# Designed miniproteins, single chains, continued (3), part 79

Each design is a single chain, and the fold is of that chain. pLDDT is the mean over its residues in the fold that is shown.

## One batch from the design tools (miniprotein)

Design m10919
Fold by ESMFold2-Fast:
Order: sequence, then structure tokens, then C-alpha cells
Structure m10919 (fold): chain A 74 residues (1-74)
Amino acid sequence: SLEAAEKVADELEDPSVRAGVYAAIAFAKRSGVEVDPETAANLAEFFALADGYSPDEARRLAEEVKKRIEEALK
């Protein structure tokens, strides 16, 4: 649910990663669809890279986001 995804985003400590997940939630709300874990992870990775994280760090953060969203949607 959107509420479950929002709770995951709120618990993320990294502001760039959090912003990426909120962007995925906003898209899902506007489009009337569920939050896709891959889209949330991809946006989190993009925002982390834009904020100066290394590719390896951004990928690790994105993998964590994907796992947490997948668990929250169960």
C-alpha cells in the first residue's frame, strides 16, 4: 500500500535516498498505481548519484530500498 511505502521512506536516514522513494510514491499516487519496488530503488539510486554518492554506494542503498519496499508490500 502507499501508506506502507511512505513508512519505509520516513525510516530512511539518507535524505537523497528518501527523496527518491518519495518521488516514486508521488508518481504512484498521481498515476493511481501501487509503488513498484524497482522504480523506488532506481529513483533512490539516481538521487544518491546526483548527490555525489559513488556508483557502488548508490547501488547498495537502492538494494536496501528495494528489499524494504518489497517486505512492506507483503
Scores: mean pLDDT 82

Design m10920
Fold by ESMFold2-Fast:
Structure m10920 (fold): chain A 66 residues (1-66)
Amino acid sequence: SMAKKQLLTKLQQEMARKMLEILEEAKEPLSLDEVIEKAGKEVKKKTGASEELIEEAKELLKKELS
């Protein structure tokens, strides 16, 4: 549905912002997978989105950044 696509886009944007915050505050190098995992956990806490939606957003970000 269009609503699900809009939610996924919003979650990807929220995760991308959180990834930048995590990287800016990191004292040690982080892998892409570690940053995406941390961003996903924080966005899930902030938005209350389901694990299924968070995992879909994570996979989309991995494809865009790989």
Scores: mean pLDDT 81

Design m10921
Fold by ESMFold2-Fast:
Structure m10921 (fold): chain A 80 residues (1-80)
Amino acid sequence: MASKYTAGQLLKVAGEVNAELGDYRAAAEDYLKAAELFKEAGDLEGAREALENAKKYAEKLEPEEREEVLKRAEELEKEL
């Protein structure tokens, strides 16, 4: 659906902005939500790209937060 694709694009932009501000947790969360929305919209390539960015910013987090983000990303990737 176009509305879910648009929401995914907005969260992707929010993730980019949060990453530039150094808020890597917010960036990772925004990219995870973008991936879910792209998946629901049928944009599997957009979903995979968003998951890559979520994993990238997760590497900058503390171990507990990083493990949470990576686990969620891997679970979502298995559904793509």
Scores: mean pLDDT 85

Design m10922
Fold by ESMFold2-Fast:
Structure m10922 (fold): chain A 74 residues (1-74)
Amino acid sequence: DRREQLTRIVREALREEGIEVPEEVVRAAVEAVLGSGPLTHEAPAAAYRAARAAGVDTGRALKVARKAQELAEA
C-alpha cells in the first residue's frame, strides 16, 4: 500500500532528524502528495510538508526530505 509506505518513510525520516510530528499532520502530508509520482518523488515531498506543517524551519525540513529520498531509494 503506497499510503502505508509513504507514512513509514516520512515517520522514519522525521525520527532520524529528531523531529516529533503528530500523526494527523503526517497523514495530511501523505494525502497531499499521494498519486503525484513515483515513491522517490512522493516521499521527500510528504516529509517536507509534514516537517513544515509542524513548524520546522526550511533547512531542517530539507534535511528530512533528503532522508526520505534516501529511504525511498532503498
Scores: mean pLDDT 85

Design m10923
Fold by ESMFold2-Fast:
Structure m10923 (fold): chain A 80 residues (1-80)
Amino acid sequence: MLEKVRQLLAEAEKLIEEARKAMENGDVQQARDILSRLSDILSEILHLLKQLPNPPKEIVDRVERLVAEASELQARLDAA
């Protein structure tokens, strides 16, 4: 379970970086597609975390950071 969560977190972190790169290159559609995939992965992570009674603080902190970063990128994209 935790191994799967860590793998999904690593994938989500890669998608955040890819979305930033797409936005910097002006590829708004690619950024939207990446953020859609990121949203699906974050939903899976949150679902898995609800099954853990005491998730490690490091994992919770990483999830909160990723959710905040994804929301910021989505807001910037929606403003464009």
Scores: mean pLDDT 82

Design m10924
Fold by ESMFold2-Fast:
Structure m10924 (fold): chain A 56 residues (1-56)
Amino acid sequence: SALEERLAAYRAAIEQMKKSESKEDVIRAARFLARRADDPEIEAALEELIREIERE
């Protein structure tokens, strides 16, 4: 679905950032994306990704 494709793109962008950025900077970027999300399902998925990163 279009939602699954968008979520895959966000996950890929976050994984790319993890390779070069600090954990704190990745969390900040993910929170920025969550706040500007136009779909509540995307916002919820990004919030869960932030929780996963914080647990690492």
Scores: mean pLDDT 80

Design m10925
Fold by ESMFold2-Fast:
Structure m10925 (fold): chain A 78 residues (1-78)
Amino acid sequence: SALEEARKHIEKGKEAAKAGKYNEALQHYAEAVKAAPGSEEAAEALLLMAELYEEMGQPDAARVLRNLARERYPHLFE
């Protein structure tokens, strides 16, 4: 299913990020968003991309991604 494909990409992205393969991680998170747009999985992937951009020293890119996730699932943001 689309949700299973998105979850698969999120897991691969997390593994790549832990290995310091930031571009590979970003690509996997982007594929997760593409696989299941508007889902909780897509929101998680956007937040993981934001965290990764912040880790890479790109806070403006992180802010844009957090805003996109908030627009899709405002209930995930307290």
Scores: mean pLDDT 83

Design m10926
Fold by ESMFold2-Fast:
Structure m10926 (fold): chain A 107 residues (1-107)
Amino acid sequence: SESLRQQALDHLDQATDHLGKAITRALQNRDRLPETLELASKALIYVGTAKAQIDDVELAKRHAQEALGYVQQAAALAEQAGDAETAELLRQAGQHVQEALALLEEL
């Protein structure tokens, strides 16, 4: 469905926005959040490739799954470092990636 495809893209765009904000915060605090920065940056790359490959549904799903793993790891590390705001941005990004994955499963 074109509607499901557009909804998946919209969720990946929302994940990109939240990841960008989290990466900006991690860059400002890179001495405390170096691993969060690395993992969130990897997640952003995989969200981008999932979007670019949206018409290759199986590849888009695999890249979105990789992004989700990196986002979840980054969120846990931000929480452990005591940066609740960065952790929340990463959790919001993860929720949008999960929604995109559910929509891609229906394509």
Scores: mean pLDDT 91

Design m10927
Fold by ESMFold2-Fast:
Parts: C-alpha cells; structure tokens; sequence
Structure m10927 (fold): chain A 70 residues (1-70)
C-alpha cells in the first residue's frame, strides 16, 4: 500500500512537471496513472478521496499557470 502511494506521488510530480512545460497530454496521462494507484491502495475511502482531490488540484493549478503564460 505504501509503495503504491509513493508511486502515485511520483506520478503526480511528473504530471505537474509536464503541465509546467505545457505538455498537457502527458500531464493528464501521469495524473490518471496516479489516481489509479491511489484507488488500488489499501487505505480508507476518505483518504483516497483526499489524496485524489489533492492530486487533481495540484495538476489543475499547474495547467492553469502554464496556459496563462501561453
């Protein structure tokens, strides 16, 4: 479970990195991979919802910032 969450965090970091570079397609792909890993983790539904919401917000904010520069 912890290994899945660490992998998910790595995927979110990659999604944010690609979003900041303007690669929105890769940002979405890495975000989707992270959300899948969170769903597979052996944790409470409440914790899954919090982590998924946090991940989506981080990537969405990075995408919005990149689009504002374009």
Amino acid sequence: SENLLKEAESKVDKAVEYAKKGDIEKARQYLNEALKLIDEADISPETKEKLKNDAVKRVRDAIAEALKKA
Scores: mean pLDDT 84

Design m10929
Fold by ESMFold2-Fast:
Structure m10929 (fold): chain A 65 residues (1-65)
Amino acid sequence: AADDLLRGQELFREGRYEEAVAHYERAIAKDPKNAVAWRNLADAYRKLGDLETAEEYERKAQELA
């Protein structure tokens, strides 16, 4: 949802990547076709050092674009 996506983006900019992931996951649960949410989730996992999960979610975002 828009509120979860925006809150996640705010947390990401603050360096609160684990909290950002939780909000991005809620955004995707409400709108699984939201490519922006998938891309942001990938970026957050990359910051957390989970590069494999980040690549999977980046691919998902590309498929939806």
Scores: mean pLDDT 85

Design m10930
Fold by ESMFold2-Fast:
Structure m10930 (fold): chain A 71 residues (1-71)
Amino acid sequence: MDESEELRRRAEELAERAREAIKAGDIQTAVALVNEMLEIGRKLEELGDLSAAQEVFERARELLQEVAEAA
């Protein structure tokens, strides 16, 4: 439980940083941060928190779409 909550919080922090990078035009940094979110999503799946993993993957997909539109 604690580990899942920590991973969810970290994914949220990475999502904020990725959006800041997109706003700054730093597409390379935004992509790197989204890749870290995908790693967190996979870890959440391994922990059995499928709902949290799904939310992180969906958020990462939305950010990648924003990156593609900004590039």
Scores: mean pLDDT 83

Design m10931
Fold by ESMFold2-Fast:
Structure m10931 (fold): chain A 75 residues (1-75)
Amino acid sequence: DEELQKKIEEAVRQTTEALSGSGASPAARVRAAKAVIDAVESGDAEGGIERLRSLEPELGREVVDRLIEIVRKTI
């Protein structure tokens, strides 16, 4: 419970840093953050990774790869 909340907060922090230089729209950044949070909350790394890959046209490959690494390290 508290451990999960701490993991979510850390994942959000790292995701915000990864997105800060991306130039992505606010809507794309919100979708990316939601995909990371949902993956961490559910423990569904593969589902989260698939959602993040669908955002590659909006975020760019380098940003998406970084977000995928955050999901994998946190779960």
Scores: mean pLDDT 82

Design m10932
Fold by ESMFold2-Fast:
Structure m10932 (fold): chain A 110 residues (1-110)
Amino acid sequence: SSARKQVEEGIAEVERLVKEAKEYAKKAKESTDAEEAQQLYEKAAKLAREAADKAAETMQHAAGHLTPEFVEEVKGRLDKLMDEANKYLQEAHEARQQIQQQNLQQQLQS
């Protein structure tokens, strides 16, 4: 059905956004420059929010047009993608917090 095609296209767009968010989060975590790391993290967070919005839109379309069994399959696929994006963002955030805490301790000891 056209509804099924639209849902699959929605999932593909979420996959694309999550992939980009993960790549930017990884670059933010690996960056040695604080300004660059911040900009990369903000890009990753923006892409993750766009992915979440698209996932919500895709779920609403699925719930309105597809069988309950297929809606549960779509939910599982989207939940997995969003969990991956959130994990990468959390790891990048934690890495930045550790660096900031170490820098603050160095300033207080000098």
Scores: mean pLDDT 85

Design m10933
Fold by ESMFold2-Fast:
Structure m10933 (fold): chain A 75 residues (1-75)
Amino acid sequence: SEKERLLEEAERLLEKAIEYAKAGDFGKMTEYFQKAIEVLRKLLAYESPATVRGRIMEMAVKVAEAITEAIKKKR
């Protein structure tokens, strides 16, 4: 249940980071992405370092895709 709460919190923070990326607010995007990573780091109490790293990498890919889309839209 605590692990599920942390996953839900991280997902919510990631959604905010993606929203800010799409809006072109890269300052707030970076802030919310860092908060999402901080929450995922707390999962080291419940999951292996490899699993936590995998989750962080998946989030990084999603944010990178949102940034790429935002840059493409500005052209």
Scores: mean pLDDT 83

Design m10934
Fold by ESMFold2-Fast:
Structure m10934 (fold): chain A 89 residues (1-89)
Amino acid sequence: SDLERLLARVEEILEAIDAGASAAELLERFRRLIEEAERLGDEETAAQVRTVLRRVEALLAAGREEEAIALARGGAEALRLRLRDRIAA
């Protein structure tokens, strides 16, 4: 399903974080996730990812890269839970 495709993208982001991906790489992955969510017509997921992206960008602009990566992880974990709940409904 479309939700399972978005869930797979979120799981890939979490794997990238565990592999030591930079905040810049994570921003690019979130941008691609927004584009895919929009292409699938999932405006709810697109809006949620945009909120995470803006907060990660703000932390990076403040020079807080470790905090930006931690926020990206928390955002991706929250997205994973929401997508799993929507798939189970």
Scores: mean pLDDT 87

Design m10935
Fold by ESMFold2-Fast:
Structure m10935 (fold): chain A 60 residues (1-60)
Amino acid sequence: SAEEIFNEVKKLIDQGELEKAVDLLMEKAGLTFEQAVRVLKLLIEGKDEEALSLLEQATK
């Protein structure tokens, strides 16, 4: 689910594993590199609702 991907990405960001976070978004959510970077940026900025919305749109 989008929420499971969201939680995994947040853990990777907390660990400083930014490349793994991008790779997970591309592999599990089917995001392009540009979309994955956008989600990562939103999460780093604390815009969790916008990030989750993008994930939900991409995973449907």
Scores: mean pLDDT 82

Design m10936
Fold by ESMFold2-Fast:
Structure m10936 (fold): chain A 82 residues (1-82)
Amino acid sequence: LEEALKLLKEALKAAKEGNIEKAIELVEEAIRKLEEEPDTPEVRFALNAAGAALEALKDGNIDLAIEQTEIAIKYLEKAIEQ
């Protein structure tokens, strides 16, 4: 969980800096890490939000990508607190 959270925080920074290619790579890596985690509600919500962020990045909808990445981060932080 901590590694996926780190990757998503780095992806958020990359997206805000306009480095979309790096943001895509970091979100894809975070999704791979999350797919290896146990299926909990928080992990499932984070995975769904990360997937939506990835699609938004590929579509050039950077505002939506940032929003969805922040949602994924919040769910992972909640998962770690449990």
Scores: mean pLDDT 82

Design m10937
Fold by ESMFold2-Fast:
Structure m10937 (fold): chain A 60 residues (1-60)
Amino acid sequence: RVEKQSEANRLANEGIKKAEQGDLEEAEKLFKEALLTGGASEEQAERNAKQLADIWAKES
């Protein structure tokens, strides 16, 4: 459980870095993997990953 959460956090941090660089496609993929690793469903991960990529790109 703890190991899964650490992996999800690592992927999310990589996604933030890619979003800040303007690489929205890579950011979305990384956020989706982070959410799936954290236990989200496929549908939920896809929707939330896209929103997270948009948010972090705009906050750069």
Scores: mean pLDDT 77

Design m10938
Fold by ESMFold2-Fast:
Structure m10938 (fold): chain A 57 residues (1-57)
Amino acid sequence: EREKLLEEAERGVRALLEAGMSAEVARQMTIRELVHAGVPEEEAREIAEEALRRVLE
């Protein structure tokens, strides 16, 4: 379910940024985690970008 994946991605991105990682690293790691969970790479990129935007804005 896209919404649950987005919520999990947002949580992950926030944790990585709190740990001092750059937005670029947080995005890349989130994409990798989503792909590992079975999300297609294209959708994973979109979810990671949306999650990053929500956390930073």
Scores: mean pLDDT 82

Design m10939
Fold by ESMFold2-Fast:
Structure m10939 (fold): chain A 96 residues (1-96)
Amino acid sequence: SMKIEELREKVAEAFREFAEEAEKEGLEEAAEVLRRAAEDIETKAETVNEIAQLVTATAIELVGIALEEKDEEKQEKTIELAKKLLKEVSKIEKET
């Protein structure tokens, strides 16, 4: 297996796991964003930099969702997910 294919599958898997966690917490919009991002990583990302950009863009989108959220607990959980995604960017840089 090529390193880039392996990295794409690993990151997409993590995003699907985050989406399932979000759905269980009632964060339906965040879950949908994460599922879409996982598909985009698997189908559209061709370089490590493109994977990192998609992860970062998804984290920014989650922060945007959190800023419009009226429920304080859901807002905090959505911000926590965004922080987890930013940690994945650090792992991506380390794996290459």
Scores: mean pLDDT 82

Design m10940
Fold by ESMFold2-Fast:
Structure m10940 (fold): chain A 71 residues (1-71)
Amino acid sequence: SLREEAVRLGEEAERLEKEGRLEEARELAERARSLWLRSQPESAFKKFEENAKKNPEKKEAYEEFKRLLEL
């Protein structure tokens, strides 16, 4: 599942960080976050989108969320 893959990549990123491989750890951590977000239910995405349309502060967070989903 996407959630299990996200956890696996997150653990791998932590291992790489402990080894001093900071750039590789960062790339894997970003991918893990992307997969974690994609594992959320569709209802959560629609609620986030609606909140972003009504609140300018939420709009910036929603744009970042869309970027992560495209990874």
Scores: mean pLDDT 75

Design m10941
Fold by ESMFold2-Fast:
Structure m10941 (fold): chain A 86 residues (1-86)
Amino acid sequence: MTLTIVFTGLSDAQKAQILAYAEALRARGLDVAVEQQGDRLTVTIRGLSVEQVIGHVLRAIGLELDGYKVTITINGDHVTIEVDFS
């Protein structure tokens, strides 16, 4: 499965944390692409299991329960999670 996570409304500190997370995933051998557009970061992870994607979806639901704006889109084997921290 492919997971795309879109982060918006990021502070510089939050951006640095997400970039560190992406590098940690690459260090574990995952296929990870990161795109930066101002305060927006897009992280795309390929080759995930269903269980790994479910774990990320559950964390995103936790962020929505904490009051962040979260949108989850499922299209076949591609899951997109959009999180707005603004």
Scores: mean pLDDT 80

Design m10942
Fold by ESMFold2-Fast:
Structure m10942 (fold): chain A 63 residues (1-63)
Amino acid sequence: MKEGFEKNKEKIIEEVYETILAMADALLERDKDLPQEERDAWLERIRKTVEENYKKAKEELKK
């Protein structure tokens, strides 16, 4: 049970961050006037921010 709970916590966090990334991509896709290079730069920035927050959340759960 304890082991399953730990795996579930990590899975939930991962799913939440995947959902955030998918939503960000969908929102950027709505701006058809944005050049592809600018869109890619925004997606990369969002990805890095999400990864940093995911890493922090994962470390907090280990404490």
Scores: mean pLDDT 70

Design m10943
Fold by ESMFold2-Fast:
Structure m10943 (fold): chain A 55 residues (1-55)
Amino acid sequence: MEEEIKKALEEVEKAYLEAPSAEAFRERAQEIAKRVSPEAAKAVEKATDLAVAAM
């Protein structure tokens, strides 16, 4: 995995563990996606959808 995508996904994982609700997690993941490249944003969106489905 490219370093940028890896770091973005690590931030998503941290948000997943720390967020008090699925809604808060989605909001935090959207903020991460807005701050990274379009390629990393796509990876963040996919990881977020999978994590929410597992909640």
Scores: mean pLDDT 78

Design m10944
Fold by ESMFold2-Fast:
Structure m10944 (fold): chain A 65 residues (1-65)
Amino acid sequence: ELEAKRLQTAVDALRTALENPYADPEEIVRAARKVAEEGQKLNHPDIVAEARRLIEEAERRLKER
């Protein structure tokens, strides 16, 4: 219920952060991993999938450094 809304808000915030060129990709990876863990505990596979995608995108940016 409320927890699902918080996780969705966190995913949306991380997605927006990835669009910001000043964002630190390492911090995004750390935050997205926490969201994925909480999403798995709450049985929200859609949130887990989106968080995993954010991790992959942030790690790709790290490789471009």
Scores: mean pLDDT 79

Design m10945
Fold by ESMFold2-Fast:
Structure m10945 (fold): chain A 104 residues (1-104)
Amino acid sequence: MTLEDLIEWFEKVFGLSREQAEELVRFLIEEIGLDTLRSLKGALDAGIDPGLVKTILLEEVRVSLMKKGYPKEKVDEYVNLIKDLLEGKITAEEFRKRYEEIKK
């Protein structure tokens, strides 16, 4: 599975623009890794509901960030940022800006 395959998957499943999907995939690879993303894609390919896959994705992000030692407040900020992007509430540029602010 390539980065391009993951970007296209997020565009199709969640209705994201290419720019939104690129920013999200970049974040997910940096923070939770490719194996978690491959598992989630595999679940959807097996016919699991996209809404349930979204719920699992948000929980996997939360658990991964907590295991890395991020404080709860920062974990909540990252999870809300991803949720807002997946729900079409923010642009790719807004996601990138907020991600860099949280990372500091």
Scores: mean pLDDT 78

Design m10946
Fold by ESMFold2-Fast:
Structure m10946 (fold): chain A 97 residues (1-97)
Amino acid sequence: MEKKKEEILELARQVLLGRAIVEAAAKYEELQAEPDEEVRRRKLEEFVAELEEKIEKELEEFKEKIEKGEISEEEVEKLKKELEELRAKVAEIIAKS
């Protein structure tokens, strides 16, 4: 049980980080249309700060669900599938960078 909880938490952390990379890359591309460099930088900094807070909150909520035994096997399988999809997207982003 203990090892399984640690594995689920690590899976959740990697999924959240993958989501963050994809969202940050999409925001960066969107901001390339902004002609003011100072405005672009400010908007990106605000987005990254909000994204960091969102990740921290979601990770805490996930820890609580794991401790309460509220994470189903179906939910774990969905996270594994999402991680594979996120890894492919992140590799594609890196290749374009």
Scores: mean pLDDT 80

Design m10947
Fold by ESMFold2-Fast:
Structure m10947 (fold): chain A 68 residues (1-68)
Amino acid sequence: MPSLDEQIEELIAELEALLRKLGVPEEKIAAIRASARAFWASLTTEAEKRFALDLVRHEVEVAREELE
């Protein structure tokens, strides 16, 4: 079963693919990825990480369905 860290990395990869499709430069995508990973690492408890992951995943899935 994928860990929370594996799930966030999968979500980051999905966001990178979406940003590339939208024409965002690789330099900016790399900066966004670094910021996302730094934010994730700053979360103090596993429960907070799990809750944050669930919220972000829900929002991304809704947006993805609307984007085709």
Scores: mean pLDDT 75

Design m10948
Fold by ESMFold2-Fast:
Structure m10948 (fold): chain A 82 residues (1-82)
Amino acid sequence: SRLEKIEKELEELNKKIKELQSQPDTEENRKEIQELQIEITAKGYELAYLRRHGEDDPEAVKEAKERAEELKKISKELLARK
């Protein structure tokens, strides 16, 4: 299902963060962790929205994706300004 796909993607992103956390604390690794956290936040929002509104509603699916992408865009812009 769509929900199962997003849940698997979130599991893989969390696994990647743990791998990076086991490496030396470098500026490059910190940036990559921050970017992965932005992805997790956006996908978490999409998952929560679809759980609330239903994964079978085309309008809900579209809205969830658009809102998640906007959240990701704003978060990346804020990260880039630092």
Scores: mean pLDDT 82

Design m10949
Fold by ESMFold2-Fast:
Structure m10949 (fold): chain A 91 residues (1-91)
Amino acid sequence: SAAEKEKKAIELAEKAAKAYEAGDYEKAAEYLEEALKLAPEEQKPLLLVNLAIAYAKAGDLEKAAEAARKALELAPGSKLAEALLEEVEAK
């Protein structure tokens, strides 16, 4: 069901946050990619911002830029996504 998918997306996002706190940015990105497949549309911009941060910290600037651009497409006024895209494009 949609409710079960949303619950799993939240659990995956929590696992991503713990992996990120541990410095395991690649694992954080993997959990966020899985969460995005299950998340409702309204949650996707924030998950994409977090995914862009995880990719950037892991050194994958191309994937970070792609995730930040997707976040901006879904939420054009997102200052977090704009700042992230500017940072990864400057590197």
Scores: mean pLDDT 86

Design m10950
Fold by ESMFold2-Fast:
Structure m10950 (fold): chain A 79 residues (1-79)
Amino acid sequence: MSPRTRERQERILATLAAAGRPLSVAEIARRLGVSPSTVSRNLRRLEAEGLVRREADGRYSLGEKALARERERAAREAA
């Protein structure tokens, strides 16, 4: 991936982690100051990688792989 695409994907993941709840494409776009189409494109790639999942209501949350990384990071910070 291009460095800019990866950085944006990392910001999306960080936004979802910080929110602690499922977010819509529009809400993520508003928080990051980018277009909804840019967010949607990046979310589709992250979903293919297992880093996010789409909820039944159309919102996105952290996928199992990202949640596992988050838990490991939190455990390291607590230790």
Scores: mean pLDDT 75

Design m10951
Fold by ESMFold2-Fast:
Structure m10951 (fold): chain A 62 residues (1-62)
Amino acid sequence: LREKAIEKLKEIKEKGDENTAIRAEAVIDALKEGASLEQIIKNLKESDNPEDKKILKELEKL
């Protein structure tokens, strides 16, 4: 699941606008540094950032 999440985040980074790409990169880096997917999803749900909501929606499809 973590590897599929990273692949999806890379796709979001490539296809998204600059702000969405920056947020997706931060999430990829956190996952690579050992953050759990559960913690990332919780943080995205609590975020008021619309780019984080787009990322959350795509990750929930996995």
Scores: mean pLDDT 79

Design m10953
Fold by ESMFold2-Fast:
Structure m10953 (fold): chain A 118 residues (1-118)
Amino acid sequence: AAPVVVGTLTVTAEGSADTVTFTVTVENLSAEDITGPVRVTLRDEAGEVLAEAVLPPVAAGASQTVTLTVPASRALGREVLVLAEAEDETTHYFAAATLLPREGETVTKVAPLVAYAK
């Protein structure tokens, strides 16, 4: 079966001199619950993990949000990859967004949340 877009990953990055604050929202716009937890991972260009969080399951029509902070020295002016991954008994869910945090600016990226049947 072809992959299906079932929702959105929204990432907002607020850069300061000391830290970058990422607000990550996973929204399930489908009629099906995501019954597994959603793992959110922030990675740098080398693939090193900057921060991680686990969101609770995202019910049909619901959203879950987490805030993650990273030192400015690791993220400011550098590409950050944000991954959201979940798995239940029948389906894998993936979303990926890249953004470039800037000091004194708010950057927002929206990416599709895609369901892959097992």
Scores: mean pLDDT 89

Design m10954
Fold by ESMFold2-Fast:
Structure m10954 (fold): chain A 55 residues (1-55)
Amino acid sequence: SKEEELKKIDKWVEEKRKEAEKLRQQGTPEEKVQEMLESVDQGAKLIREQIDKSS
């Protein structure tokens, strides 16, 4: 269902944010972490729009 698909995307975004925090702790430059998070947010937006259009 649309609700289940959206929950999966929300969980994926949360997991990616946890990965970003881990990368920060490992000494990854903040610029690289922000690039990753921006990419994740853009991807999530596109997927959410596709789910909305499909429903």
Scores: mean pLDDT 82

Design m10955
Fold by ESMFold2-Fast:
Structure m10955 (fold): chain A 72 residues (1-72)
Amino acid sequence: SDEEAKKLIEEGEELFKKGDYEGALKKYREAAKIGSKELQIEALGNMARVYNAMGDARSAFEALLEAAKLQE
């Protein structure tokens, strides 16, 4: 549900703030699987932020490309 997806995004944001990048990515991936298109785009954008913080520019770009493909 969108409610559950939003909660997962919030949990991912808390983990990201604590420096738990792998935990944050896991929560955002779960949100992307169950959320609406809008929430999938948000989760993918948040994953790109985590990948950039980890120095993984390739994975960040791939996440943003997936988000772009979901838009109209």
Scores: mean pLDDT 88

